# Ledger of designs, part 19: designed miniproteins, single chains, continued (4)

Each design is a single chain, and the fold is of that chain. pLDDT is the mean over its residues in the fold that is shown.

## One batch from the design tools (miniprotein)

Design m12631
Fold by ESMFold2-Fast:
Structure m12631 (fold): chain A 100 residues (1-100)
Amino acid sequence: YKGFIVGYIIADSEEKLNKALERLEESREKNKDKDKIKEVATFITYSEKTKKYIAIIISEVKPVSPEELEELIEAVRKELEELEVPEEVKEKVLETIKKV
């Protein structure tokens, strides 16, 4: 079973979100030699309820147990609800995780 890590970047403007994503990309390049984490997908959305721009980053890691994977999926679902991410984006994130 494949494991995953989900990261979130929250910003009050699109410009700040883009700058944060650039810094993350630079950090990943510096850690390229570790070969332990592979980015699978990045989803960018706007939450009308919180007035925030959100980037959701999914990365594949070493395999985890089936039980641990189910717990991670449930945790991500709750995090997306707390961040008030649009339903369409929630579905895409969860589908991406299930395919990993």
Scores: mean pLDDT 74

Design m12632
Fold by ESMFold2-Fast:
Structure m12632 (fold): chain A 61 residues (1-61)
Amino acid sequence: SLEERLREALLALARSLKAAGHSDEEVRAVLRTFARTYAPELVAAQPELVEKMIEEAVAEA
């Protein structure tokens, strides 16, 4: 699903950014911008779900 693909992409991106030395705050900012570009319709329809997915990616990465 688009949700599963977004979750996987967010985690991969979060891991890459953390490995490059970015803070959790910087990672969140990049992930929000990415989600809006990658899945704009999902962000519009379920913004709370997308924010939860971003927080889960930052925590898991």
Scores: mean pLDDT 88

Design m12633
Fold by ESMFold2-Fast:
Structure m12633 (fold): chain A 96 residues (1-96)
Amino acid sequence: GALEAEAKVLIKEAEELLKETDNPFAQHLAKMAIEAAEEALKEPDPDLRQRYLTLAKELLATAKELVEDPDNQGVINKGIALILQYIGLKFEKELS
């Protein structure tokens, strides 16, 4: 469906970004975006699936922002917050 197609496009864009940037934090956010999108693809719960996909989109968007403006502290802080959200979401899934 539409979600699967969107997740696959996002994974491809994140993989392309990993090849184009030497910024280690942008690379980490892009890798987390791939992981979140893969979690969305295998998640049977529709609410949790959508939460993973939304997080994957935000992680990739923030990685792209870091490539354009690597010293932007606001973008760096946003990236850190998104990583913490992903870790929290994975723990929530394991405890459910």
Scores: mean pLDDT 87

Design m12634
Fold by ESMFold2-Fast:
Structure m12634 (fold): chain A 84 residues (1-84)
Amino acid sequence: TLDEQFPEAFPTLLKLLHKKKLEDAAKLYAKILAADGVKRTIEELKTIIKADLVFYSQLVPLTKEEKELFTKLVLEEYKKLTGE
């Protein structure tokens, strides 16, 4: 899990999400997701992000629009990091 692989990054991610700094949160999340070197499809990425957002929304309040924007920003940043 994200918190097990990057325990120091998880509190920072939650703080950014709570402060509504979605672009900074998405960049951090995308870096963590890309760090395992596993190539993923867009649909696999969406599934992972959706599952994580269910967990994060229990810790910080996120609207549907904020979740959709975060997902979009993560996908854009992940493509930049993986060279796609």
Scores: mean pLDDT 78

Design m12635
Fold by ESMFold2-Fast:
Structure m12635 (fold): chain A 90 residues (1-90)
Amino acid sequence: MKTAAQTLLPDSGEAVLGPLAPDVVAVIGAYSETLTKEQAERLADETARALGPENVVDKLVVDGETASENEEKFRAEMRKRVAEAQAALA
């Protein structure tokens, strides 16, 4: 599933698919240490498919809270950073 509209949803979609770049795949991979390996892998796949055409190459994980209190919040932060990076590449 790689629907830009879904990825840009206000909450539900963004929290799950928010990220639109392979960088998120790497970040989610690291986050799997907190989650279940299967969950992280699934999210990585969904994220990688979210955009589709190409990718941004810049990890912005430093500003995203890792495995804090809210996993969805971490994804939201990641998607925001990734979206900005994608805009720069567009």
Scores: mean pLDDT 42

Design m12636
Fold by ESMFold2-Fast:
Structure m12636 (fold): chain A 61 residues (1-61)
Amino acid sequence: SYEEYKKLKEELVKLRRDLATAPPEQQPELIARYQEVLDKINEILKKVAKEGKTPEELDKE
């Protein structure tokens, strides 16, 4: 849904900031989480594009 997509985008922004300021010992976990969030966003966008819908339209149902 668009709500999930929006939350994932917000988490991505937070992870970028955390990764920039995190000590080296925390970076691998943050990188892994960043990749998970990015993969989820890309999967949603790929499905929506294939159906001809925008992420915003998914939440109007």
Scores: mean pLDDT 75

Design m12637
Fold by ESMFold2-Fast:
Structure m12637 (fold): chain A 66 residues (1-66)
Amino acid sequence: SSDDKLGQILQDEVERAEAEGLPMTLETRIEIFKKAAEELKKQGDDEGAKLAERIAKVLEERLKRE
């Protein structure tokens, strides 16, 4: 399912960020979801890509709020 694929891509991107020593901030999480959305688009998973983009947008709005 799209949720299962999104979960796996997110886990892979989190592991990459940790391996590169990036702090797990809102900014890093936004980039992880944006990368997941692009990867899902490349795989033709439009539903998963939209979900990842929506989560990234919510995180961006949270970062901008105060």
Scores: mean pLDDT 75

Design m12638
Fold by ESMFold2-Fast:
Structure m12638 (fold): chain A 89 residues (1-89)
Amino acid sequence: AEELAEEVLRAAEEAARAILAGDAEAAKRALKEFLRAVEKSENQETQLLAVAVGVLVIAGLSSSPEDRPAIAEALLAVAREVAELIRRE
């Protein structure tokens, strides 16, 4: 559980960095890794929250550079909730 939670957080951190850099390919790769980790979870609630992370990645890449830090922070907050749910399994 802890190892999977760490994988989720690592992928989310990579996605946040990619959003801040405006790097769509890096963000796409990080999102795929995040979703792959969430897929290993038995908790259906983590899959619903993963949709929110995907939406935030799209929003971050579509936003001005000035708005990206707030979106990256929101993405990391959702990812921490996903990691906590995985740890409770």
Scores: mean pLDDT 83

Design m12639
Fold by ESMFold2-Fast:
Structure m12639 (fold): chain A 106 residues (1-106)
Amino acid sequence: SKFQQYVRDGILDTRSALETARKVGDERSAALLEQAEKYLQQAYEGKNPLENLNQAIELSTQAAKELVKAAGESSHEKMVGYIGAAISAIGAQFSAEQAKKELEKS
């Protein structure tokens, strides 16, 4: 289904953001993204999908904001990693929001 496709895209983007956040040493953003992945996985499995998507959207949005802030406060060599992680976190938020819209159509 389109719902499952969007949730899967969100999981992949979250994993990409998480890997990059860990590489730059951003423990706070990594923790937010780890929780977002768990909520997306539960939504993918059909467990309280609306609530789990709302939690994933909130967490990925918060992670993206914190990663953008960290990029502005970091060295040039870390800035690219922070921006890359932020782009992936924004992608995860977008995919989760699209999955939520598909649920609302059902």
Scores: mean pLDDT 89

Design m12640
Fold by ESMFold2-Fast:
Structure m12640 (fold): chain A 60 residues (1-60)
Amino acid sequence: DVPTSILQLQQQIEALPEPAKSLLQQQLDELVSDLDSLSPEQETGRLLALIGDIEDVRLS
């Protein structure tokens, strides 16, 4: 199952302009693909990094 936090990030990314939308969507897709192999700490770290990337786009 895809965590609710990941679905929320996907919705936030969908609101971004190109090319950031496509680049961050790729990062989210890679995170989802890796979920079964990530520790909880690694998952949290990647989620926080993606949140930071989304925020950087919004502040640009």
Scores: mean pLDDT 78

Design m12641
Fold by ESMFold2-Fast:
Structure m12641 (fold): chain A 68 residues (1-68)
Amino acid sequence: GSGKIEYFRKGDKEPLVIDTESNGRFTLLDNGDSFPLKIEDLKPEDEGVYIQKDTFTGEEKEFELVIK
């Protein structure tokens, strides 16, 4: 991918640390036209609202994570 996609928790000023070089807990996937966040070892504290930001276009999208 050529776009720089960042994820934030709602209210945070700094992006989530996304480890794309190892099997880190947060991984940014590249599906061509979408860049979903993969969360491994899911914890109750991960529940809430996440912001996906495309740093090239400035577009932001909100996602709510609900753990069942």
Scores: mean pLDDT 70

Design m12642
Fold by ESMFold2-Fast:
Structure m12642 (fold): chain A 84 residues (1-84)
Amino acid sequence: SLSPEAKALVERAKKNYDKEKKKAIVPVGSGDGYPVSLETAKEIAKALKKLGVKEIIFEKPPGYASDRTIDRVIEALKKAFEEA
């Protein structure tokens, strides 16, 4: 089963999902419960692939452009999605 953090990220992806283009925009930062584990990242990736999502764009909050922890979370999620 999906963790609460993974479920929240999947629900955000659904809210911003363009079904025709199979593209999702996911804001990362506030309320994401990071750092996200590799296991949680893989669960999120699998859930998004099941929705038919082909492309994900992760957006950093404006105040966090230089936050390396958020960058690592985004990189882990992106890698898990590409490998799913």
Scores: mean pLDDT 66

Design m12643
Fold by ESMFold2-Fast:
Structure m12643 (fold): chain A 59 residues (1-59)
Amino acid sequence: SAAAELQAKQDRAKANAEAAREKYGLPEEVLEEVHALIDAGRFDEAQRLLVRAILEKED
């Protein structure tokens, strides 16, 4: 169902964000914003924010 697909996307996106926090040492404020975007269904924006935060750590 569409609801089950949405839930699976949200669960996977949040798991990826948590893994990135642990691996790259991202601040909690970034994860809070990423989670808010995921909960709002704004997956592209959540991913862009997460990638930007990772790249800032590598710069």
Scores: mean pLDDT 82

Design m12644
Fold by ESMFold2-Fast:
Structure m12644 (fold): chain A 85 residues (1-85)
Amino acid sequence: MEKIQKLAKSIPKDVVLKRIDEYLKKHADDAQKQRQLERLRAQLEAAQTDGEYIAVKIEILRVAEEAHSLEEILEVLEKIVKEIS
């Protein structure tokens, strides 16, 4: 848990927004997935605390990268951090 939160905190907002845009482009014909990520984007913009921001980033990346387990989300977070380092 602590490692996932630390990695999520290190990922900039612009990187998360880019992943949303890529996923929306990939699923342009899926109205339900479009609505889900647009809601998460709005939650990211409305986040006021580090905890809220971290939680929304994890949920966005879980949905956008299709991660279904804590192990998969950890792998996604580590991959993104390596890409931006």
Scores: mean pLDDT 78

Design m12645
Fold by ESMFold2-Fast:
Structure m12645 (fold): chain A 58 residues (1-58)
Amino acid sequence: MAKATAIKDLSGELPDMIPLKKGDVVEGKAYEDYVEGTNVKTGEKGKVPMEYVEVEEE
């Protein structure tokens, strides 16, 4: 399971992306260009671009 921490804000401007605030954690699967998972703070599910997060594997 991958854990991704937001390093900057994302407004969620695309329908398949979830909004992030710096410091939010997304848990799910890491892919080459994005993480797909759940924002732990908001419960929203979707994609987050890799450039907005730092990813840690278990």
Scores: mean pLDDT 76

Design m12646
Fold by ESMFold2-Fast:
Structure m12646 (fold): chain A 78 residues (1-78)
Amino acid sequence: ADNMEENIKESDGVGAVGGYLGARFVGDLKLAELARKTAIEKGFEDVVEAFEKAYKEGNGNLGKGMIAASDAIGKMLK
């Protein structure tokens, strides 16, 4: 847990997004919150918002959130 938290804090944003999505997938809400903050601080707020909006619209569908986050990352890296 601690080693994962340190790796997320030191990530370049893409790693923080990956950590957030992975933590959400396994239900680790504390790790997800830390990764979320790091991703936003690194400029990936649009990716986090895309996941959360799709997740809410899908009534808790993680798959819809993951697809939306993937699309948002692709747009940011172009």
Scores: mean pLDDT 76

Design m12647
Fold by ESMFold2-Fast:
Structure m12647 (fold): chain A 85 residues (1-85)
Amino acid sequence: MDKKLKELQKLIDELEEAIRNGDGEKVKETMLRLFQLLTEMEREDPSFGKKVPQEVIERLDEAVRLVQDFLERNGLAVDLTTVPA
């Protein structure tokens, strides 16, 4: 769990940097990895959300929403949000 929490923080940091740099490709790529990591964590430990610090969760939620807004606002629709299956 701790190692995956560190990975979450790194991905959040990379997302923020990509957004600041206006790198849509990087934003999309990092968001992909973040979704995959979250899915794996949930599958391995359904209760992982209770073990993740609220600070990290809030920051993650904000980063994800910022990414979605950024991509939609710039006309860069992300298919991953519609094909979770």
Scores: mean pLDDT 71

Design m12648
Fold by ESMFold2-Fast:
Structure m12648 (fold): chain A 81 residues (1-81)
Amino acid sequence: MKIEELIKKMTDEEIKYAVAYADLKRRSKYLNLTEEQKKFFDELEKILPTEEQRKAADYLYENLPEVERIKLTEEARKILG
């Protein structure tokens, strides 16, 4: 699959950003994001500007175990501050 091929070419940091993006996107459907979460989401959208990258983010989120999703999201937040 082309999405899986894109994921294999992503850096560890890009994978962390992608998972964090997909998590925040899902959270925004169920609850209002804080101003801090909105700013982080805006930064992630700048890092993942294409629809292809955003589809890869959704794929990663859906196919990773919950513990890995939590870990990668926290690591992305630590990198971006």
Scores: mean pLDDT 80

Design m12649
Fold by ESMFold2-Fast:
Structure m12649 (fold): chain A 58 residues (1-58)
Amino acid sequence: SMEKKEEEIEKLKKTFDNYKKLAEQRRKVATPEEQARIDERLKLLEEMYKKRIEAIKS
């Protein structure tokens, strides 16, 4: 069902957006080394998020 796929995609978007906002807040008070780790984790999470959305669309 297209409607169920849309709901799943929206849920994933909301989850990722919330995580990104929290990561941005942590980054503001982090050391350069900690910022690099935050950036790396966010990059990996974004790649997983994009793959999951593509799988749902398929």
Scores: mean pLDDT 85

Design m12650
Fold by ESMFold2-Fast:
Structure m12650 (fold): chain A 94 residues (1-94)
Amino acid sequence: MTLWLPRGSSVEEALAAVKAALEAALGTAVSEVTLVSDTVSNGTRISVYLVRLADGRVFEVLIVEEADGRVLARVEPLPSAEAGEARMARRQAL
C-alpha cells in the first residue's frame, strides 16, 4: 500500500494516516508502533516504522519526506518470524 500525503505533512501525520488506513482496510486496531530507523540524506528524510496490529500482523512503514515538502508512506507486510527478531526491540511508541 502506498499513500501520498498533503505537501508539508510531518512524519507523525503520515504515521497517523497509515494507522487510520490500516485499521479501516483490515478492521483491526493498531496495538504497537516501533521506530526502526530515521535517516536524512540529500534533504530527504526516510523514517522506517514497524506497525503491529492487535491480531499480531506486522507491517513495515517507510515514510519519505522530500526537501520540497512531498510526503510518501509505503506499507509492506512483514513475515511474523522477521518481526519476532531483534528489529522489534529497537524502539517502541504507543
Scores: mean pLDDT 75

Design m12651
Fold by ESMFold2-Fast:
Structure m12651 (fold): chain A 94 residues (1-94)
Amino acid sequence: SLIEKLEEAKRLLEEAIEAAKKGDIESAQRYLEKAIEVLEEAHKEHPSRMLEEMIRAVEEAIRALKKGDIEKAIRLAEGTIQALEIMIDMLRRR
């Protein structure tokens, strides 16, 4: 279901933030890449501008990690989690 995919993406982003905070950049990148995969699958089944913006934000977070900007990567992941929570709430109210 769409909600299950959004909740999975949220969990992966939370794991990425935890890994990044611990300095495990390799695991953080892997979790962000998995989150993109799940979000792209969700977008393929249910096209959404909000999902496209989330995918772009996570891609930017990966670029930030690769440049050593851990703070920016965490902020982008946290912003994406907030967007996911809004989308999940909207879908549950329908």
Scores: mean pLDDT 90

Design m12652
Fold by ESMFold2-Fast:
Structure m12652 (fold): chain A 86 residues (1-86)
Amino acid sequence: MTTEEEVEKLLAEAKQAIKDGDYEKALELLTKALELVDKIKDPEVRLKYAKELLELAEELLKEAPPSLANKAIGLVLSAMGLILDS
């Protein structure tokens, strides 16, 4: 499995976790996806996945309880950083 395939799997599972209301699982999956996206050397591929990660992190921040808000904000800022570095 390539890094890109692992990222796609994690983002798909995170999207489903958000739909299911499992925000702690979504946060864990998005955090793992962030670590893998940061390792992608191709700036076009990194930008693509960083944008998808940002969209899901913003949805998590919108839906998540206040106890997870600080961690969700951290994901949004980190994903924005990856986009700016691309």
Scores: mean pLDDT 83

Design m12653
Fold by ESMFold2-Fast:
Structure m12653 (fold): chain A 58 residues (1-58)
Amino acid sequence: IELTEKQKKAIEEGDRAAVRAVVEEGATPEEARKLAVDTIKEKSGLTEEELEEIRKTA
């Protein structure tokens, strides 16, 4: 899967936000995953379906 630098950075940022939500805010893993996906979608424009494919490839 071809990813731009911006998209890769958005994914990493989303993942870090999810971890922070669990550790700092006590969010559930499901809530953290939703936050990560929403963050990545806003910053990269990737769809939820495309993110699933990328995670499988990574």
Scores: mean pLDDT 72

Design m12654
Fold by ESMFold2-Fast:
Structure m12654 (fold): chain A 111 residues (1-111)
Amino acid sequence: SRKDELLDRLRKDPFDLKAHKELVELEVSEGRTDLAIKELEAGIETFPDNPMFYYELGLLYEHKGDYEKAIEYYKKAIELLESKLDEDPEKYQPLIEELKKRLKEVEKKLE
């Protein structure tokens, strides 16, 4: 299935932003938005330092039109990625830049 292909991509690269975005879009298309939010909130309780859970929550709230919550979650994802920057700048810097670009685009929706 498409979900299995995306999960295989994430097994190989847990920071594949496109795979996370496509998984969120798939959950939304299947009417599972609120379930996906609950599952990610449970994930954060277990792994509070995983930036990808916050990124996916940002995408889900953006889809719901809750731009204020989307902004909060994107900011948390960026904060966690920035905390890892010194460990692997080549890996984390492009992720931070892409998330900051998305954050700015969402902030414009509140203007």
Scores: mean pLDDT 88

Design m12655
Fold by ESMFold2-Fast:
Structure m12655 (fold): chain A 79 residues (1-79)
Amino acid sequence: MEKRLEELYKEFEKKFGPEGAERARLALEVALLAKEVAGDDEEKQKKVEELAKKYIPSGDPRAASIEQLKKLKEGVLSL
């Protein structure tokens, strides 16, 4: 898993530059964290989806600001 994430992070840097790569990395980390926190719990999955809609209305985490992604991460951790 980590080795595959490292490859993705290198692709992000090559495609989006260092700043874009940081946003893409954080977006991926939030997505993975949401899956770990919610797991098979339907109520938690629904709450994660509501938080994602609240902080990232576009539905695309790659279009979100670093602040929006950090707020989503904190929200997911609070579930």
Scores: mean pLDDT 72

Design m12656
Fold by ESMFold2-Fast:
Structure m12656 (fold): chain A 77 residues (1-77)
Amino acid sequence: MKKLLEEAKKLEEEAEKHRELLAKYVDQSNALDALSRQLGPVYFMESADYGVLAVGHASYSVSNRRKAEALRKKAEE
């Protein structure tokens, strides 16, 4: 019981960390996209790279959150 709750807590902590990184990378991608319109294609490529990183962190956040929910549900049994 306690072990499952501790594992769920760790997964929730990791999911939150990935959610924060997702938000930061989305903001960076948007800022670089705005710069690319004025300064040229170098910033466009960097914007795209941050977009890919954001998608990766979104995937990890969702996966860890689902695992944490399953463990909490098992701990209630």
Scores: mean pLDDT 80

Design m12657
Fold by ESMFold2-Fast:
Structure m12657 (fold): chain A 100 residues (1-100)
Amino acid sequence: SAEFEALLEEISRLGREMREAVAQGDAERFVALARELARKVAELARLSGLPELGEQAERDIAAVIEEARRTGDLEGALARIERVVKEAVTRAAHALSRAA
């Protein structure tokens, strides 16, 4: 799907920009990018027929953001968000492959 491929490219770009924000210590930019990433992952999950997967990824990412705000651990937050995204993307891709 061209739409699925476009969302994967956007998710990859957001991940790179989040890594840059962490390297610069820009917590505000990191949070904004993480929220946008959560929305794109949820959109990807809906395209794959798994809206509940998208809702869970949004909740998990929101929880990591709140933890990062309390601890200031942007590097740990990035690693946790990357794990959530990888799992959601993998499940979405598998669902789409079985439907095709």
Scores: mean pLDDT 88

Design m12658
Fold by ESMFold2-Fast:
Structure m12658 (fold): chain A 93 residues (1-93)
Amino acid sequence: SASDIARLQALIAELRALGKETGNPLLQIAADLAQEALDILLDPNGSLLEAEIKLGMMGIVRGVLKLIGAPEEALKLIDETIDLLDRLIEERK
């Protein structure tokens, strides 16, 4: 839905802002992966497989962030972004 797209855009912006504030490049990478997945979902000819690969890459970034002790707010933002993307990909099937 339009509201889900707006929420995802807001989460991506929050990830980018937090990445700049903390200087953590993994948050910028997570934001870029989420934006790429969203761009695929907005394209009616977009590859859902490519979107799923981007989602998988975000899961890896999330795992690394947890290992290096990233703040809880960063992990929460990534988890919310992953959950919303996963739902949107499944709705397209």
Scores: mean pLDDT 88

Design m12659
Fold by ESMFold2-Fast:
Structure m12659 (fold): chain A 83 residues (1-83)
Amino acid sequence: MLKVTVKPDETTSVTAELTDDGVITITSEVYDPVTRELVGKLETVLDKDFVELSTSVTNPFSPENSALFSKGVSKALKELLEK
């Protein structure tokens, strides 16, 4: 199993995990900059060919956080595939 975590911003964390079965799970989290509590979470599961199997949103997040999620996901997948 391979795991990579990247932080595109101080309040945002993106973790990509590759299981031995070839399933990729991407978890994007955003935290309040003052309280440091989790504000929003997006989880996506992809197969080995990057076909989306499922996606779920736990809490709403801002358009600004959505852009950071996209950037973080791209970086995390790149780092995961380089291992």
Scores: mean pLDDT 74

Design m12660
Fold by ESMFold2-Fast:
Structure m12660 (fold): chain A 99 residues (1-99)
Amino acid sequence: MLTEEEKKKLLEAVEKVLSNPEVQKLFEDEELKKEIETAVEELKNAKDKEEARNAVLRLIMVLLKNDLYEEAKILYETAVELGLLSEEEKERLEYLLSQ
């Protein structure tokens, strides 16, 4: 079960990432804006850790594809702290973050 406190931590990490000027530049692209807004909405509506994980992974992948590694790492570290990621997902993301 996803607790209110865990969900709040995830949303605070997302808000911190979205407040970064480099991330805000992605909102100039309508397609990227919609993808990010959809992932944030999915996270806000997440009822369990699986739904929260899927939303956070979507955000991490968008950030990584746009070379925002520091911001992606913030979300990755929060997801690891909250036990959202499998060992396989952690290995894949650590590889991508090291590129």
Scores: mean pLDDT 84

Design m12661
Fold by ESMFold2-Fast:
Structure m12661 (fold): chain A 80 residues (1-80)
Amino acid sequence: SDLELARKLGEDLLKYGVEGTAKKWHLPLEVVYRAVYYLKKRNLDILNGEDVLRAVMYGLLTSGLEDLEELKKIAEEFLK
């Protein structure tokens, strides 16, 4: 199910970080940065499959917007 895949992706974010997770899951690096930013901004749980699924959907829907440089800094702080 999409929820079980999202849970595994959240676990991989903690284990491998943004770049490692993007490579493993064949996702654009931008999508993964945007997902982590969404998790941080909304105070969501990276270990919750529903929260991670919403974050990935946010990343896919907002890819190509001219705000990536700003949100990368916030995403990097969340995974420290």
Scores: mean pLDDT 86

Design m12662
Fold by ESMFold2-Fast:
Structure m12662 (fold): chain A 93 residues (1-93)
Amino acid sequence: KDYSETCASLCSSPDQVCLVKNPDIMQTYQTGTVSTEKVCKSIQDLASQAVQLSKETGLSKSYLADSVVNYLLDTGRISEEKANVFRKLVLEG
């Protein structure tokens, strides 16, 4: 019933977070069903992607770290302890 509980159950490693891909809008229109893919990503992989996105977009590392952390905390996908580790990795990368 709880999306955050269901998502959390997919990630057995303490270094992983559960993500949902955006639904494929074209597939949703064709089938009438919202397709959501769930993936487990390591905190290090997410931090590396945020650093790369910072370089590609010109947005600050701190802005991207805060935006991602706030999203993951608000959706119950990450603990505050893991969020602090993620932020540190992005700022140091």
Scores: mean pLDDT 62

Design m12663
Fold by ESMFold2-Fast:
Structure m12663 (fold): chain A 84 residues (1-84)
Amino acid sequence: EKERQEAIENYMELVVKSFARKAAVMVKEGVSEEELRKERKEAVETIKERYPDLSEEQIKKLEERLEKVLEELLKNPDTKYELE
């Protein structure tokens, strides 16, 4: 259903942006990559709690999005993320 897919996508986008903001602060504070990876797992759990029927494929795609954000922040810690 289109409305459900849009709601899931919007919520995932919010979680990704929240993670990006938090991870950016952690990177600037010199937090280890292990702690950053743990924070990424918490973001995935947040979405799974809201949408427990997500497939493993959808979860993997979400994890890949979060990983790209983390890689970008590690490469450029001054990257700014704004809530829309």
Scores: mean pLDDT 74

Design m12664
Fold by ESMFold2-Fast:
Parts: sequence; C-alpha cells; structure tokens
Structure m12664 (fold): chain A 80 residues (1-80)
Amino acid sequence: MEYELEQKVTFTPKTDGYPKVTVTNDSDEDKTFLVKLKDKDGKLLFEKEVTVPAGGSEVVTSPYLAKAGETYTIEILRKK
C-alpha cells in the first residue's frame, strides 16, 4: 500500500486532550489519507485511514490522550 507524505506537524499541547486533525481535500476527486500520531521518539501511537470527499474536509480524533508538555508528531499521508 503506497502513501505519499503530504503534511508533518510537531506540537506540544498546553493541556491534556485527544488530538484532532482536520484533513482537507482540495482536489476534484475523493481521496484517502492516512493520519499517524507519533511520540517524541517516533513511536506510532495511533493511525487511521480516512476518505475525504472532493473539495471537503474530515476531522480525525485520536483515541490516544496527549499529555500537556509532551511533544508529538502528526503525519498526514495520501494514498496513491
């Protein structure tokens, strides 16, 4: 299964919470994305595929609780 990295964001939350990622598809066709949440050491904590309709957006909420003051990375990859 082939994926292309489209976006990578590193963040440190100010409060404990479940990370939310908005995946936007600015094309004229439906696309499938893979959202990954990793810790500071690059360990995969959560991943989910989401199909976003043409010109739309979808919100992916992590079931993993991110803790205040810890650093995480979110990667958004597009399915080829």
Scores: mean pLDDT 84

Design m12665
Fold by ESMFold2-Fast:
Structure m12665 (fold): chain A 74 residues (1-74)
Amino acid sequence: MSEEEKEEIKREAELYVDIAAHELRTDPSAGLSDEEIEALRAEWLAEAHRMVEEGKSLEEVQKALSERYHAVVA
């Protein structure tokens, strides 16, 4: 995987995490504080960056982030 591909996947992961965090903030049934949502955002972004450095594809990173988001909202 090229360095350009890694940076592209990282940008896509950041967009996904930002959207997920926004959805959690706007859902009053989520029961999470702003601090907890920011902690989740930071954790998910760190995980995505680690996966990219390990050579995981965009699809694998998006799947992992989707699974983490669904675990929180389930």
Scores: mean pLDDT 82

